Designed miniproteins, single chains, continued (3). Designs and how they scored, part 3

Each design is a single chain, and the fold is of that chain. pLDDT is the mean over its residues in the fold that is shown.

## One batch from the design tools (miniprotein)

Design m8076
Fold by ESMFold2-Fast:
Structure m8076 (fold): chain A 71 residues (1-71)
Amino acid sequence: EVEKLIDEFVEKAKTELGLSDEAVENLRITLEELYKDLPVEEVKKFLDSLYKMIQRGKEEGAAARAARAAA
């Protein structure tokens, strides 16, 4: 169950956030190692938070890069 949630999460991150194959593989391994023993409900919360953090980081990184280019 947790393994399936992690697999679904990393595929979503690959398709929606544009992570490389290497990043996806490393993320899958790391999440499986860290979260496989947690309750499903807690894993869902952590994965949702992680997705939002990656998305925010991508948005803020792009904005910071654009600001530096404009200066």
Scores: mean pLDDT 72

Design m8077
Fold by ESMFold2-Fast:
Structure m8077 (fold): chain A 66 residues (1-66)
Amino acid sequence: AHNNLGNLLQSQGRLDEAEKAYRKAIELDPSFAEAHHNLAVLLESQGRLAEAESQSVEHLKLVLLG
């Protein structure tokens, strides 16, 4: 639910709220690969490249290893 909420908020340009929703999705399920991916895309769009890379690496680990 929180991942879908993040997607909706991001599509509306509500980027701070979208970030909170994606982070909540990860808090509830740290293995939720899609939430890590969506957060990485959001962070990259804001120029927060180091944080985006961290989330992209976590997404790839979850997709490849679990």
Scores: mean pLDDT 79

Design m8078
Fold by ESMFold2-Fast:
Structure m8078 (fold): chain A 74 residues (1-74)
Amino acid sequence: SAEELRFEAEILEGIALILVGVNKALGIDDPEMLLRAADLFERAGELYRKAGDEERAEELLRRAEELRERAAKL
């Protein structure tokens, strides 16, 4: 159901935000952590899209790409 998909997406987004937040708070740019967070944002975005939340899906997929670009520069 759309409700179940949104719940799963919210969990994945939350974990990704924790990884990014910890990295930022400690002043650390770990490429592996950034790539893991990017994967989680991408998965959350795909689930939001399946749930019919296209705007949020596009936002999270864009955040995933930004994190991959940052990791590539390290």
Scores: mean pLDDT 86

Design m8079
Fold by ESMFold2-Fast:
Structure m8079 (fold): chain A 70 residues (1-70)
Amino acid sequence: MPDANRLDLAGLSDEVKLEIVKAVSEGLEAGDPEKTKEKVKEILLKAGVPEEVAQKSADSLAYNVELTNS
């Protein structure tokens, strides 16, 4: 099965991981899952993560924003 969230975070620096957590937290406060997805994807792409993997990770993380905003 595809494990998008497992490997991306394991392969990233602590600084990048913190940026992702901050982006998700900010998305929860704003109630904007689309902005959260874009922000996380940008962070991952800047860290050298392939676009496909970055998109899947951003989608998984932004899912928490969507659940909380409901």
Scores: mean pLDDT 68

Design m8080
Fold by ESMFold2-Fast:
Structure m8080 (fold): chain A 86 residues (1-86)
Amino acid sequence: KEEAEKLFEEGGKALRAGNYEEAIKLYEKAYEIEPSAEIYIGLANAYAALGDAEKAEEYLEKAAELEPSLREELEEAKEAIRERLA
């Protein structure tokens, strides 16, 4: 759990630095230890930044499945991705 949190933080740093492929690898490692909606959202953001709308939307859907309270917010995010990466 603590290891997953550390990897998630490192993924966030990579994402902010524009190292999207590194962020994906770090988030994938975090997910293998402990899956969470936040990790899926991180993966979605990294894939969206790389222009992969299909994978970004897939991960947002998985996040909403893990945390249904986020579904409305994540559906809006999917629409934004579709508009930007058309």
Scores: mean pLDDT 80

Design m8081
Fold by ESMFold2-Fast:
Structure m8081 (fold): chain A 90 residues (1-90)
Amino acid sequence: GKLIEEAKKLIEEAKELLKEAVKALSEGKYQKALELADQAIELAKKALELLKEAEKQGEKVDPKLKFEAELIIGLAGIIRGVAKLLLSKE
């Protein structure tokens, strides 16, 4: 369904942002890492909302998609926390 396809696209975009956030963190670019992590969280949350709407409309949602979105939120949250801590020293 359209909602599931849109959610998959958002999850893939969030994965790319998460990868960029990790790279920024490794390069000492803490503000950039924070901004990228925040964007990844926002896209993953939007994907979860679309997946919930698809379920309400009677579509069968792969549990793996929800897990991937929640994993992105968790990992990006860790990056966000680390970046904020390191920014407090700058």
Scores: mean pLDDT 89

Design m8082
Fold by ESMFold2-Fast:
Structure m8082 (fold): chain A 98 residues (1-98)
Amino acid sequence: MLSKEEEREIAFALAIMGLTVLENIAEKEGDTEMAKILREARDKLAEAVQKGDVDGAIETLKNAIKELKKYKDKSPDIVEAGIRILENALKLLEELKE
């Protein structure tokens, strides 16, 4: 059985991978601004995870969701996919706190 710490690491890894895939899609579609937002969110999340800053990583996920919502009219498909990935990661992380 995986520990709660290992499950948390998996949740963060899935969020980072999801953001990376969405960044590549945005770049291919010529949405350089959206690609930059996704990259910055990923890099901040990865840094917090590497430092063992779990609370900072959770805050980074919440801020990324808030930032993506501002671009809903410009990039609806990427925004919707990104929000779902980040919200699923947050839900899993909240469940692992028990």
Scores: mean pLDDT 79

Design m8083
Fold by ESMFold2-Fast:
Structure m8083 (fold): chain A 55 residues (1-55)
Amino acid sequence: MELTPEQRERAEALYAQGRAAVAAGDLDRAIELFSQIPGVGRADAEELVERLAAE
């Protein structure tokens, strides 16, 4: 899988914002943010949020 520099920067920004949303308890926002990452589907985003919230 090859991401453009712009897609990579966007993915990194979305991941950071998603982690911040999980830390704030805003799990719906975190799912929305992670789902926007190229290659991440909604189910993958939900699983990521569950794992991060369990920390």
Scores: mean pLDDT 78

Design m8084
Fold by ESMFold2-Fast:
Structure m8084 (fold): chain A 60 residues (1-60)
Amino acid sequence: MLSKEEIEERKELVKKSVQDALEQGFDKEKIIKTAEESLLNDETLTEEEKKELMEVIKEV
């Protein structure tokens, strides 16, 4: 389980990663799907943490 500070840092990193991929010309739909699949398969994250990170991905 991540601390509050760690989850906020993770949200920022995820958002920056998605934004960087968009700037490189990757398809937004593919970026979002890939990022969501990666989060869903991450066994170190709780279900609540995964939901919070997926919300961040969708807002980009």
Scores: mean pLDDT 77

Design m8085
Fold by ESMFold2-Fast:
Structure m8085 (fold): chain A 82 residues (1-82)
Amino acid sequence: SREEILRLIALILRAIGLVFDADLYVKKGDYEKALALYREALELLREARRIAERLGDDDLAARIDRRIEEVEKRIKEIEKKI
């Protein structure tokens, strides 16, 4: 539906913004805040992934899966520094 598409877009845009903010906190050495923001972005991307799956958009779901993998890798890298 139109509502689901708009929610999907909002979730993706919010997640991108959170990753951007998290990257800034990493550069400042604030790893705890960076982790919190990456984890929030991960939850939003997972919700977006479920919506893409329900809509049958396999290409979009695959793109979201790649973004999830990128955020998970960043979380693992930061966790090693704590």
Scores: mean pLDDT 90

Design m8086
Fold by ESMFold2-Fast:
Formats: structure tokens, sequence, C-alpha cells
Structure m8086 (fold): chain A 72 residues (1-72)
């Protein structure tokens, strides 16, 4: 679990930096990678990060669909 959590946190940190630079597609790719490696208990937080990036890209409907799926 520790290595997965550390990798998840690092990927999200890099995604946030890319988001600040306006590199939305690259940020989205890293956030999706974080979702793949995230422990189950952290996946909802990663899904929220992905939804935020999608909203910043103007893909609001995709962001809503992702949150609805992640929260059941």
Amino acid sequence: MKAQLEETEELLRKAEELLKQGKYEEALELAKKALEVAPEEYKSGVLAAIAYILKEMGKTEEAKALIEKGQA
C-alpha cells in the first residue's frame, strides 16, 4: 500500500503542476495513471481530481458522469 500511495500522490502533484501551466491533456493523463495505481480508499479522491481537470477543459458533462460513477 505505501508504494502505491506514494506513486499516487506524486502523480497527482505532477498533474496539479501541469494544470497550473494549462497543460490539461497531460494533467488528465497523469491523473488517470494515478487512478490505476491508487489504493481503493483513495480512488474517490483521484476521481475528483480527474473531474476537476475535465471541468477546466470545458468537459463539464464528462466530469459529472465520472463523479456519478465514482460515488455510485
Scores: mean pLDDT 78

Design m8087
Fold by ESMFold2-Fast:
Structure m8087 (fold): chain A 62 residues (1-62)
Amino acid sequence: KKIDEEYETLKKKFIEDMQKILGVSKEEAEKILSQFDKYGLFAFYGRATPKVVEYELKKREE
């Protein structure tokens, strides 16, 4: 449970951060998290925030 909570906390903080910084919905933030996790496991490294923000901004520019 402690280990599981650690992962959930990381993901939740990440999603909330995306929502507040980029103004995207929770669903969109979760989609970005999942997509980046599959691409480079950045979400699990806990250092992906700046990279994911850049990715999200790039996606928004489209």
Scores: mean pLDDT 61

Design m8088
Fold by ESMFold2-Fast:
Structure m8088 (fold): chain A 75 residues (1-75)
Amino acid sequence: SALDRAEAAIDRLRKLIEEAKEKGDEELALELEELLGLAEIARAIGKITGDEEYAAERVEKILEEAEKLYKEKKK
């Protein structure tokens, strides 16, 4: 389902946060945690409104931004 896609994207974002913390990048971890908060809000809105596809697309875009941030901070 669309919410399953949102959940998978949120799980991936959580893994990026764990990796950032493991490497001691507290600033990156905090920025990724802020993005996780936005993703969880989008998922909650999808559940409340029934617009699960919009929620999934929003969470996936947030994950894309998180992955870009993670890659840029590693350089």
Scores: mean pLDDT 83

Design m8089
Fold by ESMFold2-Fast:
Structure m8089 (fold): chain A 84 residues (1-84)
Amino acid sequence: GPSIEKIIEELKKLKEELKKLVEEKKEKISEELLKEVEELIKKMEELIERLRNRILDKTSQGWVEEYEKLKKEAEELIEKLKSL
């Protein structure tokens, strides 16, 4: 699988894209959708912090599955924001 550093970089890129789209679509975004994006960004930041500090589950699988889930949720929100 990808290195921890590569996963941190991918999460940062997804966060940057989400923040950029929120600013670009500011007048079109609903309060509910904005809250969903903010909550996802917070979860991504929490995972980045845990990965940087090597606060990992006893199984290497757990944080990889969490990353894949957050990536999918971010990609889905990015497409939704682009459709605005």
Scores: mean pLDDT 82

Design m8090
Fold by ESMFold2-Fast:
Structure m8090 (fold): chain A 92 residues (1-92)
Amino acid sequence: SELDEIIQDLRDYLDAVSQLLTPEARERLKQAYDRLIEIMKKLSVEEAREVYGRVTAALDRILREGREQKLTPEEVADRMLAALDEIIAEAK
């Protein structure tokens, strides 16, 4: 289904982001990723596309800021968790 394709694109994106992080940061983000995927399964196709766009934009921004400001992996993970928690709360 179109929804399943969006969810798979999100999984692939989150896996790619995880490869840029430390093992410790990946473990911290795993629960937020799992919650996000479970919420995506309950959304319409239009809502799922909006959430996908918000997640990719937010995490891309945080990764860029992490490089530019020389943030620690822990600071990057903290910002990612905050962004994901906000997106999850608003998607309900």
Scores: mean pLDDT 87

Design m8091
Fold by ESMFold2-Fast:
Formats: C-alpha cells, sequence, structure tokens
Structure m8091 (fold): chain A 66 residues (1-66)
C-alpha cells in the first residue's frame, strides 16, 4: 500500500469522515492524487463514499476488509 493510501486510512480512523480536499490538505498532496487513491481504496472495500448535500465525504468501511 502506498504512503498516501496509508495516510488516508489513518486520518479517517483518527478523525472520521473527511472530504478529498481535507485529506489533500492534511497529507500535503493534490486533490487529484487523493481522489485516485480513494478510488482504489473504495474498489478494495476499505473506504466508502458518503454524500452530504453537495459535498462527498469518505469514511472507513471495514465490511469484508481484513
Amino acid sequence: MSDTERGILELLAAEGPRSAAELARALGVSQSTVRRHLDRLEARGMVRRERRGTTTLYALDAAGAA
């Protein structure tokens, strides 16, 4: 797993659901980079999208992920 993916999972575990912009700011990377890693983590069942009005948040999803 990449350092960025690990950082995303750690932030979501510590702080709860976050937007791609918030994760990008915290990790010091672009939103595009964070979105690419979030897409991969979602495909692996490690994160879930949560829609909050016009904003998309991401949260840990441990269902079936070991």
Scores: mean pLDDT 78

Design m8092
Fold by ESMFold2-Fast:
Structure m8092 (fold): chain A 68 residues (1-68)
Amino acid sequence: MPLSEREIEIAMLQIEVAVYKTIILKLGKKPTKEDIERLRRIAERARELGDEELAEEAERLAEEAEKM
């Protein structure tokens, strides 16, 4: 059963957030300003797609990154 276009987009955003989560929280590496802006755009897009949990996680990661 193929994934819907929306489900594929959400899955791709989840993968991006997981990569940033590893870099920021596990590796302790400060991301670039562009990475922080990307996380905020992921949060906005996730909310538009109806994934509030993903949106909140992306926003929280952007906030943690800004404190580094």
Scores: mean pLDDT 84

Design m8093
Fold by ESMFold2-Fast:
Structure m8093 (fold): chain A 68 residues (1-68)
Amino acid sequence: DAEEELRRALEALVRAGGLSEEEAREAYKATQDGDGERADALIVRGLARGGPSEAAQRAGRAAKELVG
């Protein structure tokens, strides 16, 4: 289930310090609303903030694949 996988990927990115819980909810809602550009922008911002963390990079890549 892509919806469940996206939720899990966003939660992992929050745990890695890339996104706040509010930003993760916004990215999820943007994906549900079909606003892939907004969702992608939030995920990219989260990846940048999470730094070189393998956990953040894996979570962000998974989320981007599910969004786009």
Scores: mean pLDDT 78

Design m8094
Fold by ESMFold2-Fast:
Structure m8094 (fold): chain A 65 residues (1-65)
Amino acid sequence: KDELIEEIQDLLLEAARKYPEIKETLEKNANSLSIKELLELLKKKAEEIGDKELADKADKLLEKL
C-alpha cells in the first residue's frame, strides 16, 4: 500500500518536472483532491499533451488502486 502511494507520488513529481502545465494543475488541486483524483488528473493532462507513455503509466497505477 505505502509502496504504491510512493510510486504515484514519484510519477506526479516526474510529470510536474517534465511539464510546467501539469505542475500548475496539480499544485492548484493538491489540497482538494485525493491521490486517486490527482492521478486521474495527471492521466487526463498527459493525454491532452500527447505523452502517451506518461498517460499509460498513470493508467496502470490507477488499476492498482
Scores: mean pLDDT 82

Design m8095
Fold by ESMFold2-Fast:
Structure m8095 (fold): chain A 71 residues (1-71)
Amino acid sequence: SADDYYEKGRALQAGGRLEEAIEYYRKALELDPEYAEAWENLGLVLRALGRDEEAAEYFEKARELYRERGE
């Protein structure tokens, strides 16, 4: 499920396996494009890799989704 991929991404990110974390967050978003937490964490990983422009786009997507959820 999207949640399973998201949890795998978080575990990989915590272990410093940032490129693999990106792949699992992307898989979560393929199943659920409205998974705000996956957009946010993908942004955090991209920022850690110095991919700041991509990270900014993903953070904005997460913020829009949080607004839509009333959060």
Scores: mean pLDDT 86

Design m8096
Fold by ESMFold2-Fast:
Structure m8096 (fold): chain A 57 residues (1-57)
Amino acid sequence: MTPEELLLEGVEAYQAGDYERAIELFERYLKVSPDHPGRETAERMLERARAALEAAR
């Protein structure tokens, strides 16, 4: 899976309400591609997904 695919799947999971999967995908994206252009977006989405999961749990 490319960094771009990881970011897109993470966003898709977040939109579907699958926050646990979104968190895993965004964390994996950030680990494998620290300098990728989507990094800032991934960091913000990860924070939102974590907050949403905590609120839903």
Scores: mean pLDDT 79

Design m8097
Fold by ESMFold2-Fast:
Structure m8097 (fold): chain A 92 residues (1-92)
Amino acid sequence: SAEEEELRRLIARIDAAIARAKALLAEHGDKLSPQLLAELQNEIAVLQDIRADIQALLAAGVPLSPTRFAAASIHLAGLEFTIELAEREVAK
């Protein structure tokens, strides 16, 4: 279904952002400020929980509410923004 495809795309975007953030931490964590390091780690943890909840709903055939979809999208955008800040700090 179109709704199921949309959820699969959201999960894929979350997985990609988490993987990118984890790669930055593994390779360049020592170059990040303590504040940015903590923020990145916290945002990864929040999105891992969101990802697990969405996956469970998808597996059960339960639709994700628009409010929960919007919340997931906001947290994803937050991590994507923090990754850009971290990449900029590493490039210095």
Scores: mean pLDDT 88

Design m8098
Fold by ESMFold2-Fast:
Structure m8098 (fold): chain A 75 residues (1-75)
Amino acid sequence: SMMEEAKKLMEEGDRLVEEAERTPDVEEAIRLLREARRLYEEAAELAKDDPKLYREAVLKAVAAELLIVARELEA
């Protein structure tokens, strides 16, 4: 189902965010966070008819963008 696909994309995004937090390489962290953001954006599109899941996916995508900006400001 679209909801199951959205959840799997969000779980993959969460994994990439965790990997980004564990790497000392700023460039690699930004790469992983950009990939996570795209997965969350895709999950949001799939979750359009589920307000709770849609909101969660959108908020995670926004959080990933803020993390990217924070890492870029360190460089």
Scores: mean pLDDT 89

Design m8099
Fold by ESMFold2-Fast:
Structure m8099 (fold): chain A 70 residues (1-70)
Amino acid sequence: AVASAEDLYEQGDKEGALYNLAAAVIRGEVDRKQLEEWLKKLGTTEKELKEKAATIQAMVDAGRAAAREL
């Protein structure tokens, strides 16, 4: 969640903050302005965030597929 990303950023855990931001983007919890503000704070790019989000989405989709096929 965005709140979890903020807590981790305040603690200096930039990797954990980026991971939680990517998860929040997948869930549709972050609009474009919030995304741009977070990218500035983390010193990262939309490309890096999208790559991390794609990895998380693939894991979620695999879990959903496995649950349906049982």
Scores: mean pLDDT 73

Design m8100
Fold by ESMFold2-Fast:
Structure m8100 (fold): chain A 68 residues (1-68)
Amino acid sequence: SVKEKLEELAEEVKKVPGVKAEIIGDDTLIISGDLSVERLIGLALRIIGDYPDFEVKVEGNTIIVKAK
C-alpha cells in the first residue's frame, strides 16, 4: 500500500543524522530536521529518484512527500 511504502521511506530517511520523519494520514510523509537547505534539497532529489510515483516538495526546511 502507499502507507507501507511511505513507512519504508520514513525508516530509510531516519538513518540520516538530524532527520525526523512523520506520516500524516495515509498518503503524506513530512521530513524535517536541523539540516541546511542544501542538505534538504539533496535528500529530496534522492527521494525523487528512488520513489518516482511520489510527489516531492521542499518548503523551507521541510520535505513533503505525497502520493500522486
Scores: mean pLDDT 79

Design m8101
Fold by ESMFold2-Fast:
Structure m8101 (fold): chain A 71 residues (1-71)
Amino acid sequence: AEEAVQAARRVLEANPDNASAWVALGIAYLELGKYEEAIRYFEKALQLDPSNETARRILEEARKKLEEVKK
């Protein structure tokens, strides 16, 4: 998971408009249990590519996980 964060960050250093890299970063943070950060990264991906159905679905999953752990 930490390796995935580093890989996605390297891609974003070269191209911050890469929506797929923001999705990858969000997934890595989701795997680390950092749901609030994951949600922000998926929201960033959707700002760059609003038609990304994968980002929408995983964002909803991350929101559900956050609600469960905040109870």
Scores: mean pLDDT 79

Design m8102
Fold by ESMFold2-Fast:
Structure m8102 (fold): chain A 85 residues (1-85)
Amino acid sequence: MSPTTERILKAAAELIKEKGVEKTTTREIAERAGVSVGTIYRHFPSKQALFDAALTYRLEEEIKTSEDEELRLLLQGVLNAVKKS
């Protein structure tokens, strides 16, 4: 994963956490990540693809910070299902 892609995914995940999916725009993600909207669409073919990738990124972060083994296994299962789709 490129440094730019990681920056975009982190910005998207943070904005979704702060204000939800419906209020988060690709423009705000671009501004927070320090890139253009065109750069986002070069890495992700659609807003849906970006949001799916950002949710996957957030799940990976939650797994890393979770100390609950049962919750970690459930989150890992969800992550594997998303990646397989």
Scores: mean pLDDT 76

Design m8103
Fold by ESMFold2-Fast:
Structure m8103 (fold): chain A 74 residues (1-74)
Amino acid sequence: SLEAARRAAEETPDPAARAGVMAAIALAESSGVEVEPEMAAAMARFLLEAEGASREEAERLAEEVRRRIEELME
């Protein structure tokens, strides 16, 4: 849900990962669809890699984002 994704973004300490979640929220809102955990994680991973994070770091942080959104979804 949008609420779960927004809460996950607020709780994400890494700025690139947070920006990825916010990008997923903006895309979902513009398209009239829900934010899926996998979509938010994919955006977080993309921005982490773009900012120079290693593949392992990007995948780990993206997975943390995905799980947190799932935990916050009702």
Scores: mean pLDDT 81

Design m8104
Fold by ESMFold2-Fast:
Structure m8104 (fold): chain A 111 residues (1-111)
Amino acid sequence: MEELRKKAEELEKKFDELPPGSEQAANYALSAISYYVEAGDYDRAVEIGKKAVEKFKDNPELAARFYLSIANVYRLAGKEDEAREAMEKALEISKGTPFEERVRAAVERLR
């Protein structure tokens, strides 16, 4: 799993170097989260998700998407209360956006 972790670290660095207006930054963050999850580094996956939420704070659709990613990582780690909190944040941010319906469906799957 060291190779997956190194790949995630490279993608995280590229994400950190790009401005919030870069579409590529969101893709690097999502890829880094996936590689950290495959490596079993759930805490690092959550950390990247939180960085992405902050980087895209002025884009509610991307912020909600990253809160959903954080919730999924917490669920995989067995942290159901933290997963629920992240889902609640995604619902709050997605209210009135095209993502509201998808976020609501994702929350129902955690019941």
Scores: mean pLDDT 84

Design m8105
Fold by ESMFold2-Fast:
Structure m8105 (fold): chain A 56 residues (1-56)
Amino acid sequence: SREEQLDLIVRIAVHDISQLPPEEKEAALEKLYESIRRLFGPEDAERVVERVRAAL
């Protein structure tokens, strides 16, 4: 489902972005937002980025 796809994306993004240097994390979150906004829309993009940011 869409919800399961978004949950998987959050888990992968947390794992990958957590391993980046602090100075690269914000740029990675901005790229994540743009990608999710394009595929799922701005509401889901904002929610995904918020969840990833909270877990870092």
Scores: mean pLDDT 88

Design m8106
Fold by ESMFold2-Fast:
Structure m8106 (fold): chain A 94 residues (1-94)
Amino acid sequence: MKYLTEEEANQAIDDALSLARKALEYARQGKVREAAIYSTAAGVLIAMTSLAPELSEEQKKKIAEVYRILAEVARLTGDTETAERFEKKAKEIE
């Protein structure tokens, strides 16, 4: 398996957080398609952090924040099942 470097993991987390926040902005505006695009991109990036051999407590906290934002995006767009899954992932990473 390919492992992420600490720099690659930090970049993926920061990019995922930025994209998740943008998805939330679009979801709050009722722009469901744009919200889905940015949410999917954030989800792919945050999934890459599972390839990191070790995560710091600060990195785990940021990953949990991304999952909580994605859960809120899913709730605003009517996908309650996906929202519950992201909320569970946020609790599991902490």
Scores: mean pLDDT 82

Design m8107
Fold by ESMFold2-Fast:
Structure m8107 (fold): chain A 96 residues (1-96)
Amino acid sequence: YEELKNLSDEEKRKIYRKAMQLYRDYLESGLTDENILNAVAALKLAAEVARILGDEESAEEAERLIEGLKKITGKEFPEEEIEKKAKEILEELLNE
């Protein structure tokens, strides 16, 4: 997430908002393994952006949503897979 350090705080907040919206969009598209992974990855990106902004409350909220999804769906993904997908989402958002 080195790319995030080169962005303005306004650009980081925009990415945070887009990542949170993607999380909602993925879940609204249906509870498939792919959509759950993508939702978790979007939340992981949102938490990372919030931490870089110093917004611990928003970061903790995103992490709580990840734990809630694990509990409700019973689905867990390797951290490596989540991180890879979160970086792919970041690249997509940076190109929009």
Scores: mean pLDDT 84

Design m8108
Fold by ESMFold2-Fast:
Structure m8108 (fold): chain A 93 residues (1-93)
Amino acid sequence: DKEVKERIEELLKEAEKALEEGNIEEAIELLEEAIELLEKSNLSLEEKKELLERILELAKKVLEKAPKELIPRAIGLILRVIGLLEQLELEEK
């Protein structure tokens, strides 16, 4: 799972770069791929929480920069991350 974590971290770096360059749709696609890999991974609850918090931060930046047509997708991304974070808190208890 170290390889999966490294791939997710790479996707987050690519998403941040795409966002800085104004490629909002690409940033959304990269974050969606990162979430899919994270959900399928055997990463620890701690590692999943850390990565989801980073994804949430980037997703919020995406929403701030998103054109009208991408706003629903950006909101969906944020809600998905929040839902996963809530699920992980339930698994911890």
Scores: mean pLDDT 85

Design m8109
Fold by ESMFold2-Fast:
Parts: sequence; C-alpha cells; structure tokens
Structure m8109 (fold): chain A 95 residues (1-95)
Amino acid sequence: MKEKAERILELLREARRLAEEAAAVDPEVAAEAAEELEAAAKRVEEAIEDEEKAKEAAGEAAQILVKAAGRMDAADREAGERLLELAREIAELRE
C-alpha cells in the first residue's frame, strides 16, 4: 500500500495542477477544486503507513476528484475529463 499511496499522491498533485491551470477560465471553481484536492492529498499522506486508512483516504480522494471533475467540466471540459480519469486510476489503486 505505501507504493500505491505514493502513486495516489502523484495523481492528486497532477489533479491540483490541472485545477490551477483552469483558474485562467474560472478562478472560483479552480480555487475550490484545488483546496479540496490539497485536503485529500494531506489525508492520504497522513494515512500512508496504515494500509486500511490509506485505502479509506484513497476512496475519499477519488470522490473529491469526481466532484472536482464535475465542477471543472462546466468551466473547462478537457480538465474535467482528465480529473475523472485520475479519479478512476486512484480507485483502481485501492485494490
């Protein structure tokens, strides 16, 4: 799980970068998504040494990404679709 948790953190960093880039289109939606993604990354980081907690944090991170993707799709469809793809990869890494 530690290696999977580290990969999930990489995916969350990519998602945050995408949200920040979307700030040029809709800064309010981008700021909200970036804040939620940072909180998700912190939870995964704190859980990294505990396999059960890491799986729970990963599930929460995937849910946050799906919500962020929905918001971003309205402002930037490409960013929204990419965030949804990242959410699916995180969900797969939980297994």
Scores: mean pLDDT 76

Design m8110
Fold by ESMFold2-Fast:
Structure m8110 (fold): chain A 56 residues (1-56)
Amino acid sequence: LALLQAVEILGKIDHEAAIPALEELAKDERAHEGLKKILTSSNNPAIQKAAAKILE
């Protein structure tokens, strides 16, 4: 449950330093829902690319 909120917070940080943490959270299926939100709401191209690649 807190997993989706953690992914959303990391996405809002909009820093490349958040990418390794997003990759770790992506091991849980529920984290993928948060990653989809980051993909559509993030203004940082590096974060968007990382989220899209993780969701593959």
Scores: mean pLDDT 66

Design m8111
Fold by ESMFold2-Fast:
Structure m8111 (fold): chain A 62 residues (1-62)
Amino acid sequence: PERERRIREHAQRMLEAYEKIVKLDEEAKNSTPEQKKKLQEERDKYRAEMERHGAELVELSR
């Protein structure tokens, strides 16, 4: 089913974005303050992606 498959795709991408955030947090622990600032900016970017996919899931559930 197309809808079920699409929901699964967005859910997986949402989880993948979360996993990238976790990796960035781990990398930040071994980074300089300047590098950590850059990593935090990338973290925020993935967080936005995660929320975007979440919104898609809500729309697909209607």
Scores: mean pLDDT 81

Design m8112
Fold by ESMFold2-Fast:
Structure m8112 (fold): chain A 79 residues (1-79)
Amino acid sequence: SLEERARRVAERVRQRLLEMGFSKETADEIAELVREAYLESGGDKEATVERVTRYLAEKFSPETAARVGRIVREVLDEE
């Protein structure tokens, strides 16, 4: 189901962020954002990346948004 895919994508992004040295708190927050964005976009890769990067650029920085956006895109490419 779309919900199961959203959960898998979010967990994979979370693990990648932890491996890259993000805190557990930040990785959890971003993973939940990715899950919501994926569901809201109906599983569309570009819409998911756009929603995530737009939010992160506003709340953190454009540099963080670019780094995380790349990870999200890589994870979605593996689905």
Scores: mean pLDDT 87

